# Designed miniproteins, single chains, continued (2): the designs that were tried, part 42

Each design is a single chain, and the fold is of that chain. pLDDT is the mean over its residues in the fold that is shown.

## One batch from the design tools (miniprotein)

Design m5424
Fold by ESMFold2-Fast:
Structure m5424 (fold): chain A 79 residues (1-79)
Amino acid sequence: MAREVVRKALEENRTKSPEEVGEAIEEALREAFPDANVGVLVTEISPDVLTALVFIDYIDEEGRPVSEIILEEIEKIRK
């Protein structure tokens, strides 16, 4: 599932910069879903606010955009 792929990538890369975390999520999603056209950028828009910009032509098996799953998992780690 896309959520588990995102969560694992975040857990393995939690000490890295937001941009490196985004790169790790992108690579993990490309490996798990090789037919998907995936681009992920995670960045800080302010010191207390992370955002994810996702360029993906894929919906997870729950019928939801993977970008929403990425943001939900980032929010869990941030708190």
Scores: mean pLDDT 66

Design m5425
Fold by ESMFold2-Fast:
Structure m5425 (fold): chain A 100 residues (1-100)
Amino acid sequence: MIPEEVLKEMEENPDISPEEIEQFKKFIEFYEQLTGKKLTKEEIRNMAKALLAARKAVKAGKSKEEAMKEVEPYLDKIKDPLLRGGARLWIEGLIEDLLS
């Protein structure tokens, strides 16, 4: 479940669609089901910030590589390597879809 403060920040951002918020929720639910562990508020916050950074970079006309450079600082704050890897792949896919 996304913390209310993070969800509100995502909903108030005009660059984030309702569909992207639903995909983010599903990613969290999938990971929690797969691992049997609840994600921390800080992990969810850093993933949301990574998503927002990716959207902002793409909107600014940046390449996938440049957008990922802006995403990296938030992913690096995720200590779980499996979660970090999954979030990276998900955000890379999102950037590719936005650029196509």
Scores: mean pLDDT 80

Design m5426
Fold by ESMFold2-Fast:
Structure m5426 (fold): chain A 83 residues (1-83)
Amino acid sequence: MSKEEQLAALRAQMAALLEQLKDLVRNRGSREELLKVVQEMQALVDAAIATFGDDPEMIALLRELMAQVLPVIREGVEIIEAQ
């Protein structure tokens, strides 16, 4: 797969997981469900950094994705800690 195809797949997967996380947060999902989604998101970010970390344009895209994801992860973690 091309780099562009891999990034498009990453954006799509992150968007799907972000919506799943938002849905779990809204519906007061279980600690286990929230942790699973957060772990899946972390694995995708780690894989993307390992693959594209040397490309400044790719780093900028990863920063954009993280800016969207981090607040929702933080909210999910707060819900986990409250339970």
Scores: mean pLDDT 75

Design m5427
Fold by ESMFold2-Fast:
Structure m5427 (fold): chain A 62 residues (1-62)
Amino acid sequence: SALEAGERALRAGEEALKTGDGAAGKAAQHSALEMLREHPEAAELAERAIRLGEEAVKKAGI
């Protein structure tokens, strides 16, 4: 479901931030943006995943 996909994207972003994996952070952002486009009902989860992915990229220095 859209909610489950949003939760997966959020978890991926959280993990990327914890590990400082910039590539995983970029992948999480891309997935979350695609989710936001296709499933506006999951917008809040997608936005959180995007932010976590951005922080992961920033933490990785890329």
Scores: mean pLDDT 76

Design m5428
Fold by ESMFold2-Fast:
Structure m5428 (fold): chain A 95 residues (1-95)
Amino acid sequence: LSPREQALELVDDILDYIQRFLPDDQETIQAAERLRELLEDPNASVEEIEQAMQELIDKYIESLKKRNVPSSLIGLEKGTLQLTRDTIVSLLRKS
């Protein structure tokens, strides 16, 4: 797999991960749909994809807070997802 194909697989993995924990959360679903549209658009910039990934992470974390998930676990989830986002962006920029 090329670095770009690896980055796209990581995006799919992060979307699957989020959807498994919050199926049917409308704000998270809408953010995921926006990210997919940008990934399918050959004119979308890496910056737009990065922003859409951050929006998805922010919506996911907001939904966890509304469900009274412990702050320590929320912090771990947010940190892990942000590191994954940074890895994906780095791979896309090297393509």
Scores: mean pLDDT 79

Design m5429
Fold by ESMFold2-Fast:
Structure m5429 (fold): chain A 61 residues (1-61)
Amino acid sequence: GPSAEVARRGVEKAAALPTAEGRYAAGGMVGKDSGADEREVGRAAAQGDAETAARLAIAGI
């Protein structure tokens, strides 16, 4: 649905962002609950907050 599309785009955009913090978090969080991070991104997207969804995706990546 629309929320899933927004979340997916947020994750894709976040992964493309030149964010040192996101890269660092990815290295430290490998093997942790990636699904939990995706749930948080989905929740933010459902609230119509694409910016927050992107930030959460960066933190989870």
Scores: mean pLDDT 51

Design m5430
Fold by ESMFold2-Fast:
Structure m5430 (fold): chain A 89 residues (1-89)
Amino acid sequence: SLEEALKYIEKAREALKQGNEEEAVDNFIKALDKFAEYARELPDPSERARVVASAALIGLGLAMESKNEEYRDKILKAIRDAIRRVDAA
């Protein structure tokens, strides 16, 4: 659900703020999975694209706050994977 996706985003932000980048990445990936599930249920392809774009913008924000290039790369990869999963639905 969208509410679960937002919950994982908040957990990811809190973990990143505390310097726990591993936990931040894990929670962000879980959020992307929930956004993808929500997007697949939407009948309009334009609405699916908006949900994925919104999730990508949130992920880019988290990546910009990260001081670790490896975790930034993981976040960007997860965004790309989520886009592909929604497009395949």
Scores: mean pLDDT 77

Design m5431
Fold by ESMFold2-Fast:
Structure m5431 (fold): chain A 116 residues (1-116)
Amino acid sequence: TEKAEEAKKKGEEAAKLGEEAAKKSKGKGSKGAARIAARAGELAAKGAELAKEGSSKEQALEALMLAGSGAMAAGMAIEVAKRSEDDEESKKAAKEAAEKAAEAASLAAEAAEEAL
């Protein structure tokens, strides 16, 4: 499914951006947010993989759980990034990774629902 493939790509991109943002971050809050965003992206990508066309109902249910966990983690990362008044670059990088992870998690959940 196009949604599952897009969700996987966005989740993998979010994970990579979060890892890079964490390494470059000059502030503790932004670094933490970036790491949470990276994990959210990983969860979304894993959920998308399980939500592929031809998935069993059990795999689709696991995909929904992973997508939900990814969405929750992404939301937490966005809030941590907003509250961490670190340098502008670190804050923006963490927020960008978290927003991409949230998009990936949403698409993964939609793909999982279509697989049910």
Scores: mean pLDDT 86

Design m5432
Fold by ESMFold2-Fast:
Structure m5432 (fold): chain A 69 residues (1-69)
Amino acid sequence: SSMTVNVDTVSSNMDNVSTDVTDVHDDMNGSVPGSPDHNNTMNTMNDYFDVMSDFGSTFGVYVTMMSSS
């Protein structure tokens, strides 16, 4: 049960990372020189930090799961 929950958490975090990476990529590709980039830049930076946070969380869960066996 707890192992299944941990696997689901890892999968969810990986999905979040993939979504965040896609959002960052879309923001960067959708940004045109001369657009009002202030808000877009802030959103892109926030997405970057979210990706890094999700990756760290996912790695932590994975390490805990492996070490508990």
Scores: mean pLDDT 64

Design m5433
Fold by ESMFold2-Fast:
Structure m5433 (fold): chain A 92 residues (1-92)
Amino acid sequence: MKERIENAKKLLQAQAKKDLAEVGDEVDQKDKDLMQKIADGDDDAINQLLLQQWKSLQELGVTEEQLKESAEKNGQKAIDMYALMKAVVEKA
């Protein structure tokens, strides 16, 4: 479990660094600041992002079972991300 959570955080950091390098002025400063904090490994920023995504998915009617099934179909990276999101939501 802990290794999956750490792997998912590293994947989020790598993705945020990649996105920051590839996106230009079309992304607003607020979003760039959040992405930079995630890239730097700020746990509060990562937790905020995941809680916001979880709430948005619930508002769209996506269930935890559907998220789990989607993660299992999309491979290990998605499974690790699901584990991190679940851990953040359960701790909150």
Scores: mean pLDDT 76

Design m5434
Fold by ESMFold2-Fast:
Structure m5434 (fold): chain A 100 residues (1-100)
Amino acid sequence: MELEILEKGYELVKKAIENNPLLTEEQKEELLKRLEELVEKAKKAIEENDELAKKLIELLKKALEEKNVAEVYSMIEMLALLGEGKKEEVEKILKEYEKL
């Protein structure tokens, strides 16, 4: 279930990058490569079955329902940071996000 939500987030952001007429082909390739690296790291966070990863997946699901590409990307970035073991950084970012 969590991996399926992450995959839907990846597809939404990928389509937004591919369909952006303001980006050059080189910029699209670089952004897609970065997105793939973030998704790989995010998968590690999900595998650890951490409570913070579960919270981020629920926020990602909400962003997907709203079709908010920027929020979807932010959730994937935070999952990637968590996958790298940067839990304290993710907690700080999430506190600032919840103030909005």
Scores: mean pLDDT 82

Design m5435
Fold by ESMFold2-Fast:
Structure m5435 (fold): chain A 63 residues (1-63)
Amino acid sequence: SVREAALKKLEKYAEELAKKIKEQTGEEPTYSVELVGDRKARVTIETSTLSLEEVVDLEEVYA
């Protein structure tokens, strides 16, 4: 499904962000991607000292 494809794309995006944060902080990051309703997804990246969150419109992922 298009939603499943968008989630996979966002998962790759989260992996790249986590890699950058690891390089900047030296800490091991965790990340998650979750749907927020039908139109948005939340990307969260956490370390022991930092928490970042971004809400992305799924329509932007399709563009």
Scores: mean pLDDT 76

Design m5436
Fold by ESMFold2-Fast:
Structure m5436 (fold): chain A 71 residues (1-71)
Amino acid sequence: SRAQQIAELLAELRRLQEAIDDALRRGDDIGASFEAMRLSIAVRELVRLVEDPDEVRAILRELDLPYTRVM
């Protein structure tokens, strides 16, 4: 279902955000950059599944991600 696909993408976005935070904590700026690129791709996939842009913004806020910087 669409809801299940969104839930799976939200889990992936959370995992990627944790990976970025972990890399930054270790001083791995290059690794953080690659994980951030993967996050941007996953966000674009989420945008394709969600019809309401306000819903997308709400989801990104839940992940503590600024919409403009991710897109």
Scores: mean pLDDT 75

Design m5437
Fold by ESMFold2-Fast:
Structure m5437 (fold): chain A 105 residues (1-105)
Amino acid sequence: AITVTASGGGTYPEGSTLTLTGTATGTFSGKLNLALLLQKADGKIGVLGVFPNQAANSTVTFVIEDVTVGHSGIYYAGAAPQSADPSNPEAFTYWGEGVQVTVVA
């Protein structure tokens, strides 16, 4: 099985730096595209960053500087075949548990 995990959840002061890490583990031949995704309170999911051509057990890091309350939400790491549309959150086949991020003013 392929497991995708995100880390970096927690409570962050406004203006601080948020660091999110995504990891794909398990056995797969070739490479997958990894992404970090954000689900806001309205339930919509957006792609924050795409990391193409990641091998098994690879870790990717996404940094958001000067965070605002608008960066609060559930952050996911996702993985998809290299042929998938990286702008489409629904193209990511393998999802980990989300991590809650709360930005406080």
Scores: mean pLDDT 77

Design m5438
Fold by ESMFold2-Fast:
Structure m5438 (fold): chain A 81 residues (1-81)
Amino acid sequence: MAAEAERERKEEAVREAVEAARRLGDTVTQNVSKQDPSAAPVVAGVAEGEVARLEEEARRATLEQALKMLEHARRSLEKAE
């Protein structure tokens, strides 16, 4: 069924995008922690909020939007690492 395949594809893209966003948040928080430990909790809170926003947005997204989110998350992670 086309609708079922599209739903599964969307769920997979969302999962990968969220994982990439979490890894990005961890990388940024770790780098900030090394330079300014007092700022790390604030940056970690922002990163968690960004992941939560991405999950919320993804629930309302189309397959095309979910794939774009995955692409942006992967590119951001590649630039941070």
Scores: mean pLDDT 73

Design m5439
Fold by ESMFold2-Fast:
Structure m5439 (fold): chain A 108 residues (1-108)
Amino acid sequence: SAADVAELLALLDEMERIIKKVVELVPEVDEKLVEEIKRAIERLRAAIEAKDWATAREILAELARLIARLFFEALSLEKDPAKRAELEALFDEAQALIERMQGLLDAQ
């Protein structure tokens, strides 16, 4: 539905905010991994707008793996306890967004 498309796109915008915050906290993360994540987000956006739900599910699964890699790297690089706690909170937010997007896509 148009409402599901709008919600998915809004959740994707929230994911972009989280990725930006991770890079601001740990600028030493792999730039190529960040570029790959941004490309996956744009591919997912296009699939959602096209209502290509099968492709959107596949790209979301790819994005989930890339996000896990980003947080693993960020937590491996960061030694400050306060920044690590913020990264863990951002990872929990990212996981919740992925689960919500997955639920919306599975309902199509």
Scores: mean pLDDT 91

Design m5440
Fold by ESMFold2-Fast:
Structure m5440 (fold): chain A 73 residues (1-73)
Amino acid sequence: MTLAEAAAKRLGRDKVTPESAKVLEELLKSMPGVKEAKVTVDGDRVTGHIKADSPEAAAEAVRRAQAELGAPG
């Protein structure tokens, strides 16, 4: 399961949509050390771009978002 799929399921949806992508963007932006987050949906693929204080901060933000959404890694 991807992080975007977990966000969609948290919203009671079976598929990743632009709305669930925005929720994931906002969640990632709320994490410590994240300055910018952008999630796009292109067909069956979801692409995320994170600008953080460090690569470690970006990885930690993803991990915390997964925990918050109840998603496996």
Scores: mean pLDDT 68

Design m5441
Fold by ESMFold2-Fast:
Structure m5441 (fold): chain A 94 residues (1-94)
Amino acid sequence: SSLIEQYRKVLEELEERFREAVEKKDLETLKSIALALGYLAQELAKEFPEYREEFLEVLRLALEAVRLIDSDPEKAVELLKRAFERLREILEKI
């Protein structure tokens, strides 16, 4: 599907930005990425309702990362890594 290919490209671009933001310790950019990842998970849950619950798990991880970024950035980064890995796994099934 051309639509799924577009979502995979968006994910790849977010992963690239995430790696750079982690290296630079850019908390504002990490927060922006976490929100974008959460938004992406919500849209994917609407487009692929058979995987809705799995995408909502990614949303929960992203929102928890947003909550923790200012107080515990190391834990927020770990949650975002898990969210990206989980999202890739779901998209590989589609």
Scores: mean pLDDT 88

Design m5442
Fold by ESMFold2-Fast:
Structure m5442 (fold): chain A 89 residues (1-89)
Amino acid sequence: MERKKRQIEGIKKVKEELLKNPNKDFDIVLRTLDGKLVTIHVKKNTPKEKIDELAQDLIDIIENAKSTEEFLKRVKEIAEKYGLKYEVK
């Protein structure tokens, strides 16, 4: 529970920073159930509406993904939907 809450808070903070600083690139870092790091690269000048939708979609993954495979599949789908690059380590 604490892990999910912390990740959701992290997404909300990055959303605030993106809206405050639209001229900067930002990375959203998520952790899978098995501890892998997923970094999503959000480009400068991403529209506000897309930032709001992206944040909600990422929160939904954190709340509802039942496996690392599902988590990574949903991240890929979201990255493709919003035209973003992502890395897994």
Scores: mean pLDDT 79

Design m5443
Fold by ESMFold2-Fast:
Structure m5443 (fold): chain A 64 residues (1-64)
Amino acid sequence: GAEHGRRAGEAALAAGLSEREADKIGTAANIASDSGDDEAAERVIELAERGGGAKEAAQAAATA
């Protein structure tokens, strides 16, 4: 839940993404983890670390 969202949001900000994209990415990771899909949440974090945007993060979460 919240821990995956926090990590994903921080990774997105560190990669130079906007606060808006970081928020959306964090939300995607949080929802994936809360749904029991920790693998999807970790994929969102990896995408954020590589500078992947909110759209890419949402697709990663959806493929759980």
Scores: mean pLDDT 76

Design m5444
Fold by ESMFold2-Fast:
Structure m5444 (fold): chain A 75 residues (1-75)
Amino acid sequence: SSAAEAAREKSRALVQRLREIRDELRRKFPGLMTDKEIDVLALYEIQKELGDVTPLTEKLAAQARANLEARLAAG
């Protein structure tokens, strides 16, 4: 159906956007974040764009950001 096709296209767009954000974070902060921290921050940005951020994602994204800021401050 056209609805199922639209849903699949939307899912592909979200997956591509997630990859784009992850790649940007890896380029901007090479060696400064774990893959798990990058994944959480990318998921947080996707959820923000969709207007629905889960409390767990918000908490984990805040922790990942705090870890990054601490590593940047340490040199």
Scores: mean pLDDT 86

Design m5445
Fold by ESMFold2-Fast:
Structure m5445 (fold): chain A 87 residues (1-87)
Amino acid sequence: YRSNIFNSISRIPSVGVRYGYWSHSQGRQFQQMIQNSINNSNNNQQMIQNVSNSIIQWGQNVRGSFMSPQVRQGVRIYVQNIVNSVS
């Protein structure tokens, strides 16, 4: 279950590294953050919140800019759909 969620989310940064949009270190940092967020979550709702917040924070740090509320909500919906699809 948790490995399926990790695999679904972690593939996007790996593709970005392949196309030169992210560094290998940035891709690895993202994968570690997602794995930690999944491992530190006790239920699906907490996992959606923790994983979404990790993606938002990482994306803001990598880009050097804040995400709009609309983009942050889109990330939360995306993560919610992945968690619900493998539950």
Scores: mean pLDDT 70

Design m5446
Fold by ESMFold2-Fast:
Structure m5446 (fold): chain A 75 residues (1-75)
Amino acid sequence: MEEEKEKALKQGEKDAELILKIRKLAKENPSLTPEQLEKLIEKIKKKIKETKEFPSAEEIVELILELIEEEKKKK
């Protein structure tokens, strides 16, 4: 197996799992707008790049709160 190909596949699997988990989160939190969900996905991906791991539930809550505050600051 090629190392870079294996890493690309694993990253794709993690991204797919991340998207699926965010879809579940969206259904459980209908107050989130589609735009906020896209920003949440982006923030989670950045966290994974920084920590090399999927964010914890606590970190996801913090990201959601940040998005809500950003929405309030828009006004």
Scores: mean pLDDT 68

Design m5447
Fold by ESMFold2-Fast:
Structure m5447 (fold): chain A 55 residues (1-55)
Amino acid sequence: MLSAEEAGNAMRALSQMGLSSGQASGLSPEDRRLLARSVAEIGGVSEEQALTVLG
């Protein structure tokens, strides 16, 4: 489960990439995983936490 700070970091990373939470729901599972990895690297959170924020 994400803390408020971890969720904030992941959402900030998403906005830096020009995305909002939920926009990734139309992606394939493979593309979602690649996006989650990028969000995790930028936001300083785990890939699992990034996947949670992506929805």
Scores: mean pLDDT 70

Design m5448
Fold by ESMFold2-Fast:
Structure m5448 (fold): chain A 70 residues (1-70)
Amino acid sequence: SEAVERARRAREEREEAMKELRETPEGDSLGVSRAIGRILRAIGEGVEAGLEASKTDPEAAKKAFEIVGD
């Protein structure tokens, strides 16, 4: 399912962005803001994938949301 693949990529991007946030030096306010922006965009992409799938394939939507929430 494309929705599941999109959710998986969004989760991977979120995990990378969370790692970037953790590795950002103290006092780097721009680096923190950038990492948070990436996390929020990744969450949004995963949610969008699940919502689009929910219109035609509830099972794919459920799997996509489970991936995003994990």
Scores: mean pLDDT 84

Design m5449
Fold by ESMFold2-Fast:
Structure m5449 (fold): chain A 81 residues (1-81)
Amino acid sequence: MSEEEKLYKEILEVVKKYLEGKISEEEAINRIEEILSKAKSKEVRDKVLKRVDEDVKKTENEKNYNRIFGMLLRADTRILE
């Protein structure tokens, strides 16, 4: 399994737990930030975020997609220092 695929699956698991009401938005953002920080290359991080975006766009309604996109953006912004 590629590093990209591993990180992608870890982020999807966090998103799923958030949508199921098992974790808060802040906890989800913190976990996504930690997962993204494992990707030491900006290119790998970008590819992971793109895969998550495409999967969520296919599986979730527009309201859930917009919430998740906001969480991903906040997590990525925290990594940029």
Scores: mean pLDDT 79

Design m5450
Fold by ESMFold2-Fast:
Structure m5450 (fold): chain A 80 residues (1-80)
Amino acid sequence: DIADLGLELMSPEVRAKRKKLIETKNELKKAVENAQTPEDMERIKQLEEEFKKLQKEYDETLAKARADNPLGYKALEAEV
């Protein structure tokens, strides 16, 4: 939501983690769309595992950013 976007603007670390997550998601989508061989299926499995790891890391970074600035997070939500 809008408060999470505000945290991304305030935290370069959150922004960097989100960028990696989006890049991996796009790579996975392309791999699935172009899958034609058993080797492509193996790559898809690897990308899915990487995506899950990056998603967990992103969620943990967001949770920490919210905990470090709870008043700022509430202020961003009030802007909605």
Scores: mean pLDDT 74

Design m5451
Fold by ESMFold2-Fast:
Structure m5451 (fold): chain A 58 residues (1-58)
Amino acid sequence: MNVTIKVVEVEGTDEAKDVLNSIDGVVLPKGIASIMVKYAEEAAKSLGATKLKIELED
């Protein structure tokens, strides 16, 4: 089943915001979306994200 990646909240550096905004609205199979979100969250944290919330919508 496909899900839509939704970036609900992001605070921090512009670089962290750019990474998370690049995946916002992307539609992928649930397993692939979960992996993409995991890597994007870690990348955003390494780039200075102080607050983030991502949800998957069916």
Scores: mean pLDDT 83

Design m5452
Fold by ESMFold2-Fast:
Structure m5452 (fold): chain A 88 residues (1-88)
Amino acid sequence: MKSASERLADFLGIPHENLDLEARLSDAAKALMEEVLNREVPDVLSIRDILDYLVAAAKRRLNNDRPSVEEAFDAATRLLAEIESELK
């Protein structure tokens, strides 16, 4: 079964062998990522919008068609933390 980090990596076109960052995600960020992918999306962003934003942000910041796993998950963690705040 694929983790949330593996699903995100698949969408970004990142090889699965680089997914060691799953172990580095905070418990809160990982739980929120699973909630967003598997449950109701908050009134802020859809799952598609979240993924599109992550891809666009990584490409723009890195000037690269394939962002690193670390950069992608750092961006995802920050975005999902903001979404969690909106859910309150």
Scores: mean pLDDT 49

Design m5453
Fold by ESMFold2-Fast:
Structure m5453 (fold): chain A 75 residues (1-75)
Amino acid sequence: TADVAAEMAALSPLERAVLGALIIGPMTEDEIAKLLGVSRGTVKAALDRLVERGLIERQKVGDKTLYRVTPAALA
């Protein structure tokens, strides 16, 4: 079972910032990069790690890819 508190504690500052932004609402990679003031490549690396941890998922909406927190991560 995913332990969100333990995983949050184990995350890098950037990974926590990305996850925190996505808890507010779904965002594209570009929107997160602009919000946090970091490069798109830096955000992509953090997003990939959060997807691998099962804390977020990709959702295609039209021509865009949104990232969102999984229900398991919010429990």
Scores: mean pLDDT 75

Design m5454
Fold by ESMFold2-Fast:
Parts: sequence; C-alpha cells; structure tokens
Structure m5454 (fold): chain A 75 residues (1-75)
Amino acid sequence: MTDEEVEELIKKTKEEIKKILEENDPRDPRTQLRTIALLTDVYIEIRKNKAMTPKNEKLIDELIKEVTEELKKRA
C-alpha cells in the first residue's frame, strides 16, 4: 500500500463518517460507536498492508482529532 493509497483511504473514510453524522444523530451512542468502528477499520487496513509509517500514523491521529471535534460541534 502506497502513501497515496493511504491518503485516499483516509479521505474516503472521512467522507463516509461525515455522511453518517449528517444522516444520524451524532449524540446517539450507536452513531458514535459506528464512527469508532470505521476509524478502527482504517487503522487495521493500514497495519495489515504494513503501511503504518510515522507519516501515516500522524494522518490517522489527525483523522481521529477531526472526527472527535466534529462530534463535539454536533453534540
């Protein structure tokens, strides 16, 4: 898995989470668990492909931070 493929995967996951938060109540624990599951899936996929570089770890940390802030704004 290339760095470009990791960036595309993160972008796709961010768009999917955004859609979930627009279509569901972000205060619902089930909605929150669903977003956590998607974040976990991205982490597993990157690790499985041996693509967990320091650069990609930072991209995941940024994604988690952005999702957490989005959840707080909609709460």
Scores: mean pLDDT 81

Design m5455
Fold by ESMFold2-Fast:
Structure m5455 (fold): chain A 97 residues (1-97)
Amino acid sequence: DRDELLRRLADLMANSKNADEFLDGLIALADELGHEELRRAALEFQENSGNGQAALDAAERFLRLLLELLGLEADEDASVHDLQLMVIDAFVDARLA
């Protein structure tokens, strides 16, 4: 259920103190829901944390997948930071609904 996924992602973001807690919770959530694509993208992002270009590539893939699941389109020229802010804004909006 997409609405249940969005709600749980918004709750996870609100209750996570940092990116590592969010990613750990997201991987667990993806496993619980059987969402293999999301689980894999989150793991690749976590594994490549701090590895220069590989970290940026993994982060972009992960954030674009989240935006796709949220029904949002991002500019192809959007930075990883821009994509992160779009995802955060979407989670805030979902939590306020």
Scores: mean pLDDT 74

Design m5456
Fold by ESMFold2-Fast:
Structure m5456 (fold): chain A 78 residues (1-78)
Amino acid sequence: MSPLQKTKEQFRALSEAVDYYIQARIAIKKGDLESAKKAIEKMQKLLEEMKSHPDIFSESQIKNFEKLIEEVKKELKE
C-alpha cells in the first residue's frame, strides 16, 4: 500500500475512534449504559480491524486505542 493510502486509512480509523470515544464518554456522563456499551463495542471492533492490518496501523496507535477502551470500560463499571 502507498504511503498516501496508509495515511488515509489511518485518518479514517482515527476519526472513527474519536467519534466512538466521545459517544462513550457522553453516554457514561448521562448514565445511558446501553449507549455506552454499544460505543465500547464499536471501539473494540475497530481495534480488531486495526490489529488485522499491522502494515497500516502502528503498535503505538493500537496500544493507545486499547488504553482508551480500557479507561472507558473502567469508568462505566464505576
Scores: mean pLDDT 82

Design m5457
Fold by ESMFold2-Fast:
Structure m5457 (fold): chain A 103 residues (1-103)
Amino acid sequence: PRPSPEELDEAVRRQGIRALGLPADASEEEIIARRLALDPDLAEAIAKIINEILDSIEKNLDSMTPEQKKLVREALEQLLRTAELLGDKETAERVRKLLEKLK
């Protein structure tokens, strides 16, 4: 039978981990840290994507339902963690300010 989407995603993930010289049980944080250390262009691209997402959130903040604000708050908490892993203090501070507006 054809592999399921989940089996394909897992195979791609394991291949990526091996390509980075990490053990198969490497954490997502270890994988991200290794990739960012080896690829500054990737780090810059991720920071740009985060800031574009933040721009979209700021533009639509006042029109969001309470349910949408809850989902966006959860997403912003993940984006904050990513910005901190990038060492991007300016983007991390921007995320914190948006989280305060969503209280």
Scores: mean pLDDT 74

Design m5458
Fold by ESMFold2-Fast:
Structure m5458 (fold): chain A 63 residues (1-63)
Amino acid sequence: DIEQQKEEERYLAELYEQGNRSVEEIIQEYNDKFGKPISRKTLEILIKQLEMGGIDSIGYQLS
C-alpha cells in the first residue's frame, strides 16, 4: 500500500529531522507507532535518501 508506506516514511523523516533522537530511538518510536520494527539498514537507507533529496525523495527505493 503506497499511501501507508508514505505515512510510515513521513513519520520516520519527522523523527530524524527533529535531530534529538538516536537511530535506536527512531526504531523504537517506529515500532511503537506501527507495531513492527524496521532494520537499522532500512533506516540508514531512508536517512541517506533524506540527506540527498529531503522528505519528498523518500520511498522511491522502497517501492
Scores: mean pLDDT 66

